# Ledger of designs, part 40: designed miniproteins, single chains, continued (5)

Each design is a single chain, and the fold is of that chain. pLDDT is the mean over its residues in the fold that is shown.

## One batch from the design tools (miniprotein)

Design m17372
Fold by ESMFold2-Fast:
Structure m17372 (fold): chain A 88 residues (1-88)
Amino acid sequence: DLEELRRLYLSLPEEVREAIRRAIEAFEASGEPLAPLTPSPLSAADQVRALLLHLPTLPASAWYPYALWFLRNASPEAVALLRELARL
């Protein structure tokens, strides 16, 4: 449910959302390819939901590196979904 994910994203502290946006910007600027098409047991929505629930439990120093790790390792569909949420 996209509306659930939008509400979850907007419930994050502004600092966490800023870390996600900075990670997306850095990933796009790097020209790194999207992760290989390996079948994931998790849907794109489940991958993004796991990220959004986990990030605020981490120390602030880990937010940006973890978001960047997600962009490098998540399915292309999950990365696209996160990018759409970050445009809110």
Scores: mean pLDDT 80

Design m17373
Fold by ESMFold2-Fast:
Structure m17373 (fold): chain A 86 residues (1-86)
Amino acid sequence: SDEIEEALREELEELDEKLKELGDLIREYLENENKEIKNKIYEILSELKGIPKGELKKMSKEELEEVIRELVAELRARAKELVEKL
């Protein structure tokens, strides 16, 4: 079904773009510790994990790193699943 293949490709492309965006923001934050970059990371984490931004802002550095690592692992697993369905 062409419609299913197209939908899977679009989802994979969106997922790849979000992963790259998150990776770039994390790298920038580690280099510069800019508050605006940190806020963008919180926004993406809130969107992708469904955790309210206010809760993320209250997390320790270690707790936030765990959320990021878990999210990256989940997104990678999803990307692999999408590729297998193509």
Scores: mean pLDDT 74

Design m17374
Fold by ESMFold2-Fast:
Structure m17374 (fold): chain A 70 residues (1-70)
Amino acid sequence: SGSQYIHDLIRSSILGTAEGRGIKLSEEELEKLVKEAEERVPEMFKKTGNLTVAMLLSATEVVLEYIKSK
């Protein structure tokens, strides 16, 4: 389903961004960040007009904010 596709793409993007920055996420932390990124997608879609770009930017911003909060 479309919902599963969005979830899987965001999850993969968060993992890739975290790994690229040398950050290891627990499964619990990963699930929390996926949910936060999903909540940002509508606003990012409004700004970008592209669903894939909105998902990728939401994932990236959530990881960067997580790093700054530590």
Scores: mean pLDDT 84

Design m17375
Fold by ESMFold2-Fast:
Structure m17375 (fold): chain A 86 residues (1-86)
Amino acid sequence: MEAHIRLKGDTVYIEATGLDVAQAEEIAEFARSLGAEEVFVEIDGNKVTVVVRGLDLEQAEKLAEFLKSLGFKVTLTYPDGKKVEY
């Protein structure tokens, strides 16, 4: 399974394919534990987007590590366009 994380301003976008409901709930719960102000899940066919507001860059990196721990191949794209693979 693959996940792409993009940080834009104060909003983190997590796009994943093949994510089940339990995994989406675990990601949302973890984001809330990091201090997220708002977590929204969008489902479009086989693509799930988790939108997280109120997290900083360090917290977005912790989200990437968490997704890797769930068995995802994670790419984090920073506001400057830099990409890091987990």
Scores: mean pLDDT 81

Design m17376
Fold by ESMFold2-Fast:
Structure m17376 (fold): chain A 81 residues (1-81)
Amino acid sequence: KLKEKIREAYKEIFGEEPSDEELEEGVRLLEATSREELEEALARLEREREKALAAARSEEERKLVEKVYEAQVELIRLALE
């Protein structure tokens, strides 16, 4: 189920589906990561997002940062379920 949820989240955020090979490898890596490590990564991403947004030089860069952050947070949350 994690593979399907990741595919849907990626498509919703970026408008494109990841390749099956990349998706399978990504799911395997997420499943191999401990819950504690995923929770630590989530907390770190929140802090890094604020810094990246403050450093963004254009509206386009800011939107890209927001999409990348949203994707990373959603993937970690799906892995933590």
Scores: mean pLDDT 74

Design m17377
Fold by ESMFold2-Fast:
Structure m17377 (fold): chain A 85 residues (1-85)
Amino acid sequence: SKEKKENVRKSMFKEVDFLAEAMKKALAEVDAEIEKLRAQGITLQAEDRREMLRRTFSMAMEIMNKKLAEYKEELKKKGEEFLLP
């Protein structure tokens, strides 16, 4: 049915939703760090920018994984494991 297809789609894309939110938070933290360094008169080199990009991805993945773990535990606690992404 259409409802079943929509539920599967929503479940499948839950990880994408969590990743998007995690990336937003990680980028905000990196932007705040860059602003702080600029306020101190520090000029970022190319290697510093590359390291910050790597850290942004790592932070986003950690945030996403924590959100996914919490979501899975919540579903398990409610007996709704059939909704797991």
Scores: mean pLDDT 74

Design m17378
Fold by ESMFold2-Fast:
Structure m17378 (fold): chain A 78 residues (1-78)
Amino acid sequence: MSVEEFADWMNERVAEFRALPAEEKEPFREEVIREMQELIEEWKKQNVDPFDLTKAQFLYIATVTELDLIIRQARAAA
C-alpha cells in the first residue's frame, strides 16, 4: 500500500464514520485506530522509506484527532 492509498483508505473510513449513528461511533473509532496501528507496524517491518513512514504517522495522528472531534460533535447533536 502506498501513502496515497493509505490516505484514501483513511478518508473513506472517516466518511463512513461520519454517517454512523452516535452510539456506533465510539466502537468504530476503536476499530479504525487498531487497523491503522496494525498497518503502520506492518510498514515498519517492511523498512518503508522513512519519509513515507513519517507521512503515514502524521496522517494517523490527524485522523485520530478528526475522529475525536466528530464524536464530540455527534454527542452534542444527539
Scores: mean pLDDT 77

Design m17379
Fold by ESMFold2-Fast:
Structure m17379 (fold): chain A 71 residues (1-71)
Amino acid sequence: SEAEKLLEEGRRLAEEVPEARPYLERAIEDPENAEKYLALAYTVAAERGEELARKTAEAGQRIMEALELRK
C-alpha cells in the first residue's frame, strides 16, 4: 500500500540519522503522539548539523503521511 511504501521510505531515511531514529520509530509505534516524537527527533538531529536535520525532517514527513493514510 501507499502507507507501507511511505513508512519504508521513512525508515530507510531514519537509518541515516541514528541519533534521531529511536524517536522516529516511537512516532510510528505511538501515532497519537507522533508530532511530539518527530519534534524530538528533529531537535536531536539539528544539534548534530543541518544535513542530519534535513534528513530527519524528510523521514518525519514520510512517516506523518503514512499515519494520515491509515487513520
Scores: mean pLDDT 85

Design m17380
Fold by ESMFold2-Fast:
Structure m17380 (fold): chain A 79 residues (1-79)
Amino acid sequence: MEQELQDALNRAATAALDAGASDKDAAKAGFRAALQVAVDKGLISQEEADRLLARANAAIDAGDGEAVAAVYQEALELA
């Protein structure tokens, strides 16, 4: 399960970077893809995914790597 979320995150982030996205936009694309996989598998609700993504995006915009890691860990615990 964790491996599928990590693979989705890495694929989406890499694709965004290859398309010319910024590092922050690539990180946001990665989180969005990982959370969508969790929703599609029925592990979390779409509302929970949207809330986690909003928190991840805020942490990424702030450059707060510890806050980003905390949101990722919370997503894994819910999934």
Scores: mean pLDDT 81

Design m17381
Fold by ESMFold2-Fast:
Structure m17381 (fold): chain A 64 residues (1-64)
Amino acid sequence: DREKNLKEAEEIVQLTTKLPESEARREAYMYAKGAVDLYKGEQTPENIKLARTLLELAKEALKK
């Protein structure tokens, strides 16, 4: 679901901006912000796939 994924990506962006800088948080921020930009941009199949991949990478970075 695009709406849920966008909301989740925005939540990760907000979370990372509240935390002290670390390598894992910087990675999570960059991936999540990329996903947000793609979900808000043109909804091509390629952009949707990339956005999902970036969101997954952002979640994995936060779990480190």
Scores: mean pLDDT 81

Design m17382
Fold by ESMFold2-Fast:
Structure m17382 (fold): chain A 110 residues (1-110)
Amino acid sequence: SPAQALRRELTLLEAEISVLMIQVIVLLKVAKKLFEQGKLEEARRVIEEGLRAIDRARARIDAARARLAALAAQYPQERALIDGRLALLDGDAAALDEIERELRRLKEEV
């Protein structure tokens, strides 16, 4: 059914974004640990990897927002479900902004 196809697409989209968010969070934690251990060159490399991971995650969130907008037009009866998914992406984008601030603060110290 169209509703089953929509739910499947939303689940795959959510899983993909979740993997990227976990990667960014792990890289921040690794960078902080290396910094605390005085491994400044390794911390710098992980910070740069984390900033690149944020750029990739933002590009995927932007693509996901565009796709969800198209799905909302195609499935107006599922608007509440799609709006809920858009709100989750807004939360992920805000989390990326905070992680970028933390990584850039660490970069000034390494």
Scores: mean pLDDT 89

Design m17383
Fold by ESMFold2-Fast:
Structure m17383 (fold): chain A 54 residues (1-54)
Amino acid sequence: SMEDMFKNGTPYEKLEAVREMAKEGVSRETLEKWADSIPFGSLRSEAYKAIEES
């Protein structure tokens, strides 16, 4: 489930989840929470870029 991925997913898995959710029209608030859960700064930056481009 998405909740399991949020808790246990790798930074790369979370980045891909943000990209997929952004394409599906998931709320900006939810996308930002997922991006903020990524501790690796460069991947978090990529997640925010995906949110902006969606």
Scores: mean pLDDT 81

Design m17384
Fold by ESMFold2-Fast:
Structure m17384 (fold): chain A 115 residues (1-115)
Amino acid sequence: MVEREAEELLRALREAAGLEPREGDAEGEKEYERVKAEVAPEARAVAAGLGDTWGLPPEEVRAVEEAYKAGYAGAKSGNTVRAAREVAELMAAAPSPELRELIRAAFFGGVVDAL
């Protein structure tokens, strides 16, 4: 269930990175989308490297790319609730447990790189 996964991600963000659960207002939503666009080249490079290492098909590489962008944008904008929800949806759609773990790892990689 996406809600439970998002709650786990928010707990991990608080415990590991000191990032409290926060919803974006209108400006926070704009900042989140702007930061996602700015980090897109880096996210593509990270996802391509993981895709090569694990032999991921293009659609799975895309999920890893989106997870990294969400983590980075969530940490930079402070819109952690939006970031956790987007990644929880990607994890729920993942066809394998291994891809779910890669999506989760890419999310936290983006968070760390943003700090």
Scores: mean pLDDT 83

Design m17385
Fold by ESMFold2-Fast:
Structure m17385 (fold): chain A 93 residues (1-93)
Amino acid sequence: SEEELRKQLVRPPPALQALLREEGVTEEVLTLEQVEAALFHYVLKHNLIDPEDPSIIDLSGTPLGEILGKDRVTWDELVEAVRALMTPVEAPA
């Protein structure tokens, strides 16, 4: 379920972990829910929401955009791209 996925423990890659530390997230392993909350804070703090279309997040020229290789995304696309970079720490074979 989505609720179970949000509780999944993950390890961010070093570049993303450095970005998360700017939001006060210093843990090496955290839940997807914690990652998503930190990303939302990052988007708001850096005013990345497009003023013409609030469904669009403009990552152009940002460290997050460089990490993901993306310029303009929806929130769902951002979450999917970030989840793809994560290493699950409790997924058995």
Scores: mean pLDDT 79

Design m17386
Fold by ESMFold2-Fast:
Structure m17386 (fold): chain A 66 residues (1-66)
Amino acid sequence: AKPLPKEELEAFDEKYRKKPIKSSVNGKELKIVYRSSKTKDYFVNEESAKDGVDPVSGGELVAPYR
């Protein structure tokens, strides 16, 4: 919907780095995209989002746009 600040994206990538996370349900590796920490929402670029995913940590998710 809207682009994130470049600085936020770089800081986020450095801190969290795009880590492949395996679903706790199936154990399948997911590509995860984090979004605004306000909503605590996350989504994956893959269609395996329904498999569920274990968050890296913190419980607050910040994501690049796209």
Scores: mean pLDDT 42

Design m17387
Fold by ESMFold2-Fast:
Structure m17387 (fold): chain A 85 residues (1-85)
Amino acid sequence: SSDDIIKQAEEQVKKIIEENPSLDQHVVDMIEQMLEALRNGDFDRFEELLGQLMRELVFGNLSTDQRAATLKMLRVLLDAHEQML
């Protein structure tokens, strides 16, 4: 079910955040907003936030470790989104 997909994604994201305490709070906030968009079935908002996060990854000042952690969380979110389609 969609609820089970969201719970699994939320648990994986939480683990990545706990394992990466140097993550920028702005990035964490964007990831949490993307999870909320998936929970609400708001795929337009999810795509909007995805575009913003991709811009941060390409043009932002994220460290190598922050970029790697962000990409791991993004993979979790994209996998969840695909399973809900």
Scores: mean pLDDT 87

Design m17388
Fold by ESMFold2-Fast:
Structure m17388 (fold): chain A 64 residues (1-64)
Amino acid sequence: SSELTALLERKEVQQQDLNRRIKEMMKATSDNQKEIEQMTKKALLLARDLDAKNKSELNRFLEE
């Protein structure tokens, strides 16, 4: 019975550690998702700037 109690206590500690690690991974995933959203917004702005520059260069070429 004492050996069984020790095994159960060990399993409980392992479960608590696993739950902690899962919470840490979930937080990291959430943080990464926010970073991806920010990077996507930056990429869209860069694409918009590039389009505006291409239109400006085309207009300059047509005026020559």
Scores: mean pLDDT 83

Design m17389
Fold by ESMFold2-Fast:
Structure m17389 (fold): chain A 79 residues (1-79)
Amino acid sequence: MEVEELRARIIAALRRQRAEVEASNELSEAEKAALTAALEAAIARLEATEFESVEELEEAARELTAELLAVARALEAAR
């Protein structure tokens, strides 16, 4: 169960990141809302998707990382 183990670890990491964003005193309420929504969407996508290989999961993780970085950059541009 290599794929399922890796998927579970990635989801757990995203859930920890969401908790850290929510607990942050350095982010505005708008930044927290946007980042939390993006992380929740990423978690939901990973939970809903059945991966057939580690490579497929890694590709999805790279795509989600790019999406999260795009959200962070959009928030920076809105300052």
Scores: mean pLDDT 79

Design m17390
Fold by ESMFold2-Fast:
Structure m17390 (fold): chain A 72 residues (1-72)
Amino acid sequence: KLEEEYKALEELIEFLRELRRKGEEHAEDEEFLEEMERLAKEEEEKVKELKAKIDSPEAQEKWREEAERLRK
């Protein structure tokens, strides 16, 4: 489960990067920028939550166990 969250974190980071780029391309569209800003903020909150789960000592240990199982 934590491994899935780790992968989700990577995908969210890429998604945020894409949103930022879209915002830069449409800098003249204030409504579009505001919408992208709100979406980016929501995704950043998800990234922060997932990162906290992954970075905690307990979460890292559980994730390490899952990674060991997958190495079979």
Scores: mean pLDDT 66

Design m17391
Fold by ESMFold2-Fast:
Structure m17391 (fold): chain A 69 residues (1-69)
Amino acid sequence: MLPPPVDLEGMSLEEMLEYYHKLLEAAKNGELTEENKEMARKIFKKIQEKLKKLQEEGKLEPFYQKVES
């Protein structure tokens, strides 16, 4: 079972993406709980909010290049 993140509001975009990736790996292994699924929905929403802010700052390109890792 994956631990919840410390604080979604305080997490960086990279930390959110890393945690989301861990949730996807847990899903592949059949270890994803219902609580983890709900957390994945919440973190995805926060990622969208962070991406919008980065768009306003003109700093989207580096983060898009990291999606596949």
Scores: mean pLDDT 67

Design m17392
Fold by ESMFold2-Fast:
Order: structure tokens, then C-alpha cells, then sequence
Structure m17392 (fold): chain A 91 residues (1-91)
């Protein structure tokens, strides 16, 4: 659980870089903000030991992040971290 929280927080940091990037499109910023909200919901669920809700929120964050431009390295890194968090929780 604590490792999954750290991975979700790290993914959130990469998505925050997308939001802060002046060259990022408005669509990319909107998707990144939506994914951050889902990661925050997942982190809150993990802190409450609600694994099922955390998995649902992480999957929602993954779907939103996957809509980002694949040329954005921060988006790719966030996707990898979310996938790793899901793998830990689903095992």
C-alpha cells in the first residue's frame, strides 16, 4: 500500500509538469489535471485501506493519462508509474 501511494504521488508530480508546461496544449493540460484528480482520489482511498476504490481511481487516471500526447516524456513516465502501482495492488 505505502509503495503504491509513493508511485501515485510520483505519477502526480510528472502530470503536474505537463500542467505547468507553457508549450502543452489546453487539451493535454485538461487531461493531466483530470488524471491528477483521480490520482488524489486513489491516494485517499489507499490511506483508508480501500484497495478496490484505489484500483478504480488508478484505472481512471491511467485512461486519462493515456489520452495525452505520446511525445510528452512526463506523460509516458506517469503512465508507467500508474501501471506499476496497479500491478502491486492487483497482485
Amino acid sequence: IEEAIKLAEEAKKYLEKVVEDPSASELSKELARAAIEKLEEAIEALKKNDIESAIRHLRAALALASGLDPSIPEAQKAIELIEEALKILEE
Scores: mean pLDDT 81

Design m17393
Fold by ESMFold2-Fast:
Structure m17393 (fold): chain A 63 residues (1-63)
Amino acid sequence: SLDQVVELSERAIESTDPAEAEDYLQQAEKEFEILKNDDNVSTENYVAAALIVIGAKEELKLR
């Protein structure tokens, strides 16, 4: 769900442990793939989830 993608992405960004951050990011990416293939979710929610996951990935790359 979008809420899970948001929560996991935020957990990744907030994690002080690099291993924990990567684990949360991988979980967020898996939730995003599920959301992307779910016909019940709006296009707006897919785009929002994509931007959140991309943002988290980019922030973690800078660490």
Scores: mean pLDDT 80

Design m17394
Fold by ESMFold2-Fast:
Structure m17394 (fold): chain A 90 residues (1-90)
Amino acid sequence: MASQKDIDAAAKGLEKKSKKLGARAKQVMETSKMKAALDAANNAVQLGDEAVYKYLEDQLTKALLSSSGMKKYIEAALKATEEALKAQQA
């Protein structure tokens, strides 16, 4: 099962990708839904196991439905989380 450190690394990946969106993306990140998704990812890190991934996936899906402009970055962060979990399970 994935460690809390693996989930933390994936959550940091989401944060880094959000920061790399630039000035336009900062405005999107100020929306309540995008901020809630980032807060949910941080909270998921606190739980630290495979169940955390499912919680994170649900929150990111909700954010994606609300902010299609962030789709590529959210998908990249979600993929990073999945790879971290697979590496831990292998």
Scores: mean pLDDT 53

Design m17395
Fold by ESMFold2-Fast:
Structure m17395 (fold): chain A 79 residues (1-79)
Amino acid sequence: SLSQQRQFVDRQVDRIINSPRPDRFRTAGQFGRNSARRGVSDDVFQLGVQRLRDAGVSQQLIDAVINGRNNALRQLRQQ
């Protein structure tokens, strides 16, 4: 459901924000990939990306989230 997707995204965003800085890229990539694998809608995913921006997360880290999702979506489409 959309509410379950929002809960997942909120938990992953909070996980990234609360991760030590050296671990944030790993956590960001995991969020991106898992959002694709779980079938999170683009609208719900973008709400999570906006929360990361609002929290002051770097563009490089946001790119890691988006690239992780896009790479996983490409792999899923090829299966």
Scores: mean pLDDT 87

Design m17396
Fold by ESMFold2-Fast:
Structure m17396 (fold): chain A 54 residues (1-54)
Amino acid sequence: PLVLTERQRRAVELVMAGGQTGEEAGRELGVAPRTVAGWVRRAVRSGEAREFWP
């Protein structure tokens, strides 16, 4: 199992690759901005954010 679910991966991709804020990603996914920020923080700390690097 991956550390990030599909939903969490989408949020991280929107912020890290798409340049969106946590508010923008949260609105699109129907999740609180704080929750999106937590997912991005977790992905960065775990190194999973590297999946979205060029």
Scores: mean pLDDT 71

Design m17397
Fold by ESMFold2-Fast:
Structure m17397 (fold): chain A 66 residues (1-66)
Amino acid sequence: MGVEEAKRTASGMSPDDAAKHLLAGGKALHKKGDTKSALELYDEAKSLNPSPEIQKQIDDAKKKVK
């Protein structure tokens, strides 16, 4: 399972590294077609590091969900 595994791995990292790990995991899930799981990881990444880069990734993912 992608979301819980990514979150578990991130829990052992610094907040900045965790946010980058969750963003990368979300992008991988999104590319695979698991948009809902990708959005969950993007939301976690945004909570840890609210940056314009992360926000753009989330916005792009949400556009595909309709």
Scores: mean pLDDT 72

Design m17398
Fold by ESMFold2-Fast:
Structure m17398 (fold): chain A 89 residues (1-89)
Amino acid sequence: AAPDPEWQEIQARARELLAAHPEFAARVAAAKSNEEILQVVLDFLREQGDLALAEAFEKLVAGEEITDPELRKRLEEVMLAVAAAVAEG
C-alpha cells in the first residue's frame, strides 16, 4: 500500500512528542484501561495549556464531531501518540 505522506509525518511527530515527554509516554504505556489513558491525555493537555485540545479530545471520545480542522489535525497526532505508546507498553 502507498499511504499518504501526511500520515507518516504525523506518526513521526507523535513519536517525537512521546520522546519529548517521557513521563507521560511511560504513564500512557502503563495504563490498564481506556479510562486511564483518557485521563492521562487530558491531564497532559491541560498541563501544556492546550485547553481547547483537551476539550476537543473529550468531545471526540464522547462521540461528538470535531468541526475545526486545526484541532482535528492536532487530535490525530495525540491519538496516534497514544496508540504508539500503548503498543510499546
Scores: mean pLDDT 76

Design m17399
Fold by ESMFold2-Fast:
Structure m17399 (fold): chain A 58 residues (1-58)
Amino acid sequence: SEEKVQRLVELTGLPEEVAREIVYGAEKGTKPEDLIRFLLALGATEEQAREAVELLTS
């Protein structure tokens, strides 16, 4: 959803296009563990990745 995209941008500082792809992946069933690894690889902190996954799985 657009709300999740905007919130993910606020939490991580990632470009909107990248955040949109992450939200889409989560909605299509990407596992939380894989979302965390992907976010960390993109430069998010462990706390940011944890908060982002909480947002994406709610």
Scores: mean pLDDT 82

Design m17400
Fold by ESMFold2-Fast:
Structure m17400 (fold): chain A 84 residues (1-84)
Amino acid sequence: LEAAAEAARPHAEAAEEAWAAGKLEEALAHVEEAAAILAAADPAALGVATMLFAQSKLLEQLGKTEEAAAYLAEAEARRAAGLA
């Protein structure tokens, strides 16, 4: 999990930089990469749910409302599972 967090960090940082620059599609791509790295290590980790929530928010800002709703639902389901 620590190794996965370390591998995901540069993607999370790049996502923040792209977001600040208004490059929403680039920010989304970096968040997707970070989510994939975290999910490969522990698919039940709360960090994965957090990344899915960030993807949902970025998709909503891009006008992809249906995709955003799907990601939000998955993020909520993963958080509920993580509490058990």
Scores: mean pLDDT 76

Design m17401
Fold by ESMFold2-Fast:
Structure m17401 (fold): chain A 94 residues (1-94)
Amino acid sequence: SAEKERLEQIAKILEEALAKMEEARRAGDYAGLLAVLEETVARILPLLSEEERQKLLRALATIRAEHARDPARAAELAVMVVRTYLQEVRRKIA
């Protein structure tokens, strides 16, 4: 179905992003991790409903604000958000 194909595309993008973000986090490259998150959000935005877009943009704003104060904590939150979203998308595909 079109919905299943949409969710599978989102899952693939999130899986690729998560791998890059975890690599950046291990390297202590918190700015690079944020850049991967921002690029990932831009890539999935066209695949989302308006409600899903608003939720994701709000999460990104929260992570950006935290990055200004505590880049390491912002990185942990970003990875957690992407992992949680990936798990939610995978549940909808199943």
Scores: mean pLDDT 89

Design m17402
Fold by ESMFold2-Fast:
Structure m17402 (fold): chain A 104 residues (1-104)
Amino acid sequence: SMYDEKLKELIEQLRRAIEELRNATSADQAVDAADRILSIATEILKIADKVSKELVEEALELLDEAVEAIDEAAKRFPEVRLELEIQAGMLRIVIGVLKLLLSK
């Protein structure tokens, strides 16, 4: 479907944002990459009920990886640790909602 194609594009954007976060050399770059991850996760949530469950499961695996990447960035950039922890917390909420949608 058109939504499955859109989710595949969002999954590729999510992979790039995770790599941007892992390669961040400054606190500002880490926060910007984490914000991008959150924006992508929110877009995934908007279409999650309109796409194949298998693609949502693939997105969830990457979102769990994104949480780990944000947690690691918070250790690398202690000056923005609280901001990154808040971003990771918001991402965990999105993940929780997506898991509830899969259980239906």
Scores: mean pLDDT 90

Design m17403
Fold by ESMFold2-Fast:
Structure m17403 (fold): chain A 68 residues (1-68)
Amino acid sequence: ARTDYAALSDEELIALGERLLNEIAELAGIPEERKQRSIEQFRELVRTDREGARLVARIAEAELERLR
């Protein structure tokens, strides 16, 4: 799948980040509390630093693809 990060809205970027963090946590055995905290931090990052949020999402997607 190809993701055009520049074309994503803030809502789409948050949805992507939540999906990626959920999948990474499942594969890596991360506790629910840590996963929820990471999702909250990502939502705040989208609000305060959208460029940083896009970078984090790209890195997370690459890591998830590597783990699959």
Scores: mean pLDDT 78

Design m17404
Fold by ESMFold2-Fast:
Structure m17404 (fold): chain A 66 residues (1-66)
Amino acid sequence: MEEKLKERIELADKYIERHGLTLEQRKQIYDTLLNIAKKYGAPKELIDELEARKKQLDAEIQRRYG
């Protein structure tokens, strides 16, 4: 499970870079990954990594729209 979630995070990063997704779309991707991680009881380290990525996106959204 953990390795597959790590791979999905890396794929999400590459997909975001390749397709120039909006901040809202990026946040939705990481929200989905975080929900999966929490549902299946992923290690705290992986949850913290996903939370950090979401916080960075939230900060960027706040800078532009808040």
Scores: mean pLDDT 75

Design m17405
Fold by ESMFold2-Fast:
Structure m17405 (fold): chain A 95 residues (1-95)
Amino acid sequence: MKDFTKASPRELAIYFTAAALELAGADFELEWAEKNPSVPQEKIDKLKELHEKMKKVFEEMRKAIEAGDYETFQKKWEEFVKLSKEFDKIVKEMR
């Protein structure tokens, strides 16, 4: 497991940027799913729930960086990765 308490500012920037890119990708996938009439509403609702959770965790990661709380950043990064994997699983089930 990556130890963010020993992370350089550059390493933190890389991981935070990776989370930002994942969130942007999830935004795009959700917009596509909402506009596609072949996607079941139940799956769209699950993607919306996961996307809202990802946004919340991302903001908590940003606040942890601003506070210099790298232990909280690590926990929130792990939560974000778990949510991202659940989102990707549902997207694969749609295709």
Scores: mean pLDDT 82

Design m17406
Fold by ESMFold2-Fast:
Structure m17406 (fold): chain A 61 residues (1-61)
Amino acid sequence: SPDIVLVPNIRSEEDIREALREHGLPESWVPALLARMRREGLSFPVTLVIVDGVPVGLKPN
């Protein structure tokens, strides 16, 4: 089964950066996550979804 980590209550781009840092993930993921968020019509606050150490996307809280 995949290792799934959910980080709820992401309220800003800075919250994404902090969540990535806390999970040992590079901040270079931020532009891709924001582009996906915009494409999917999502707005803060959101939940960051990390699967097997990869930030796969954002979802509504």
Scores: mean pLDDT 85

Design m17407
Fold by ESMFold2-Fast:
Structure m17407 (fold): chain A 82 residues (1-82)
Amino acid sequence: SLEEAKARALEALERFEEEVRELEEKYKDNPEVQELLKKLRELIERTRERVEAAESMAELEAILREFVAEATELAKKIVEAS
């Protein structure tokens, strides 16, 4: 169901936030990585709001696809900066 898919997506976003917290601690002395992690946190927050507002499976799938694309680009930049 849409409700179950949303619940799973929100749980996944919570796990991503925990990973971001660990990276923030690991790279606390790297300001470039800290700025990229801040952008990743903002992306997670925006995506959570969009997931909660989604009215169909198609909308939810599009939101998650966009999240993966943007998160992948940020992750690439973090690797390049670390």
Scores: mean pLDDT 89

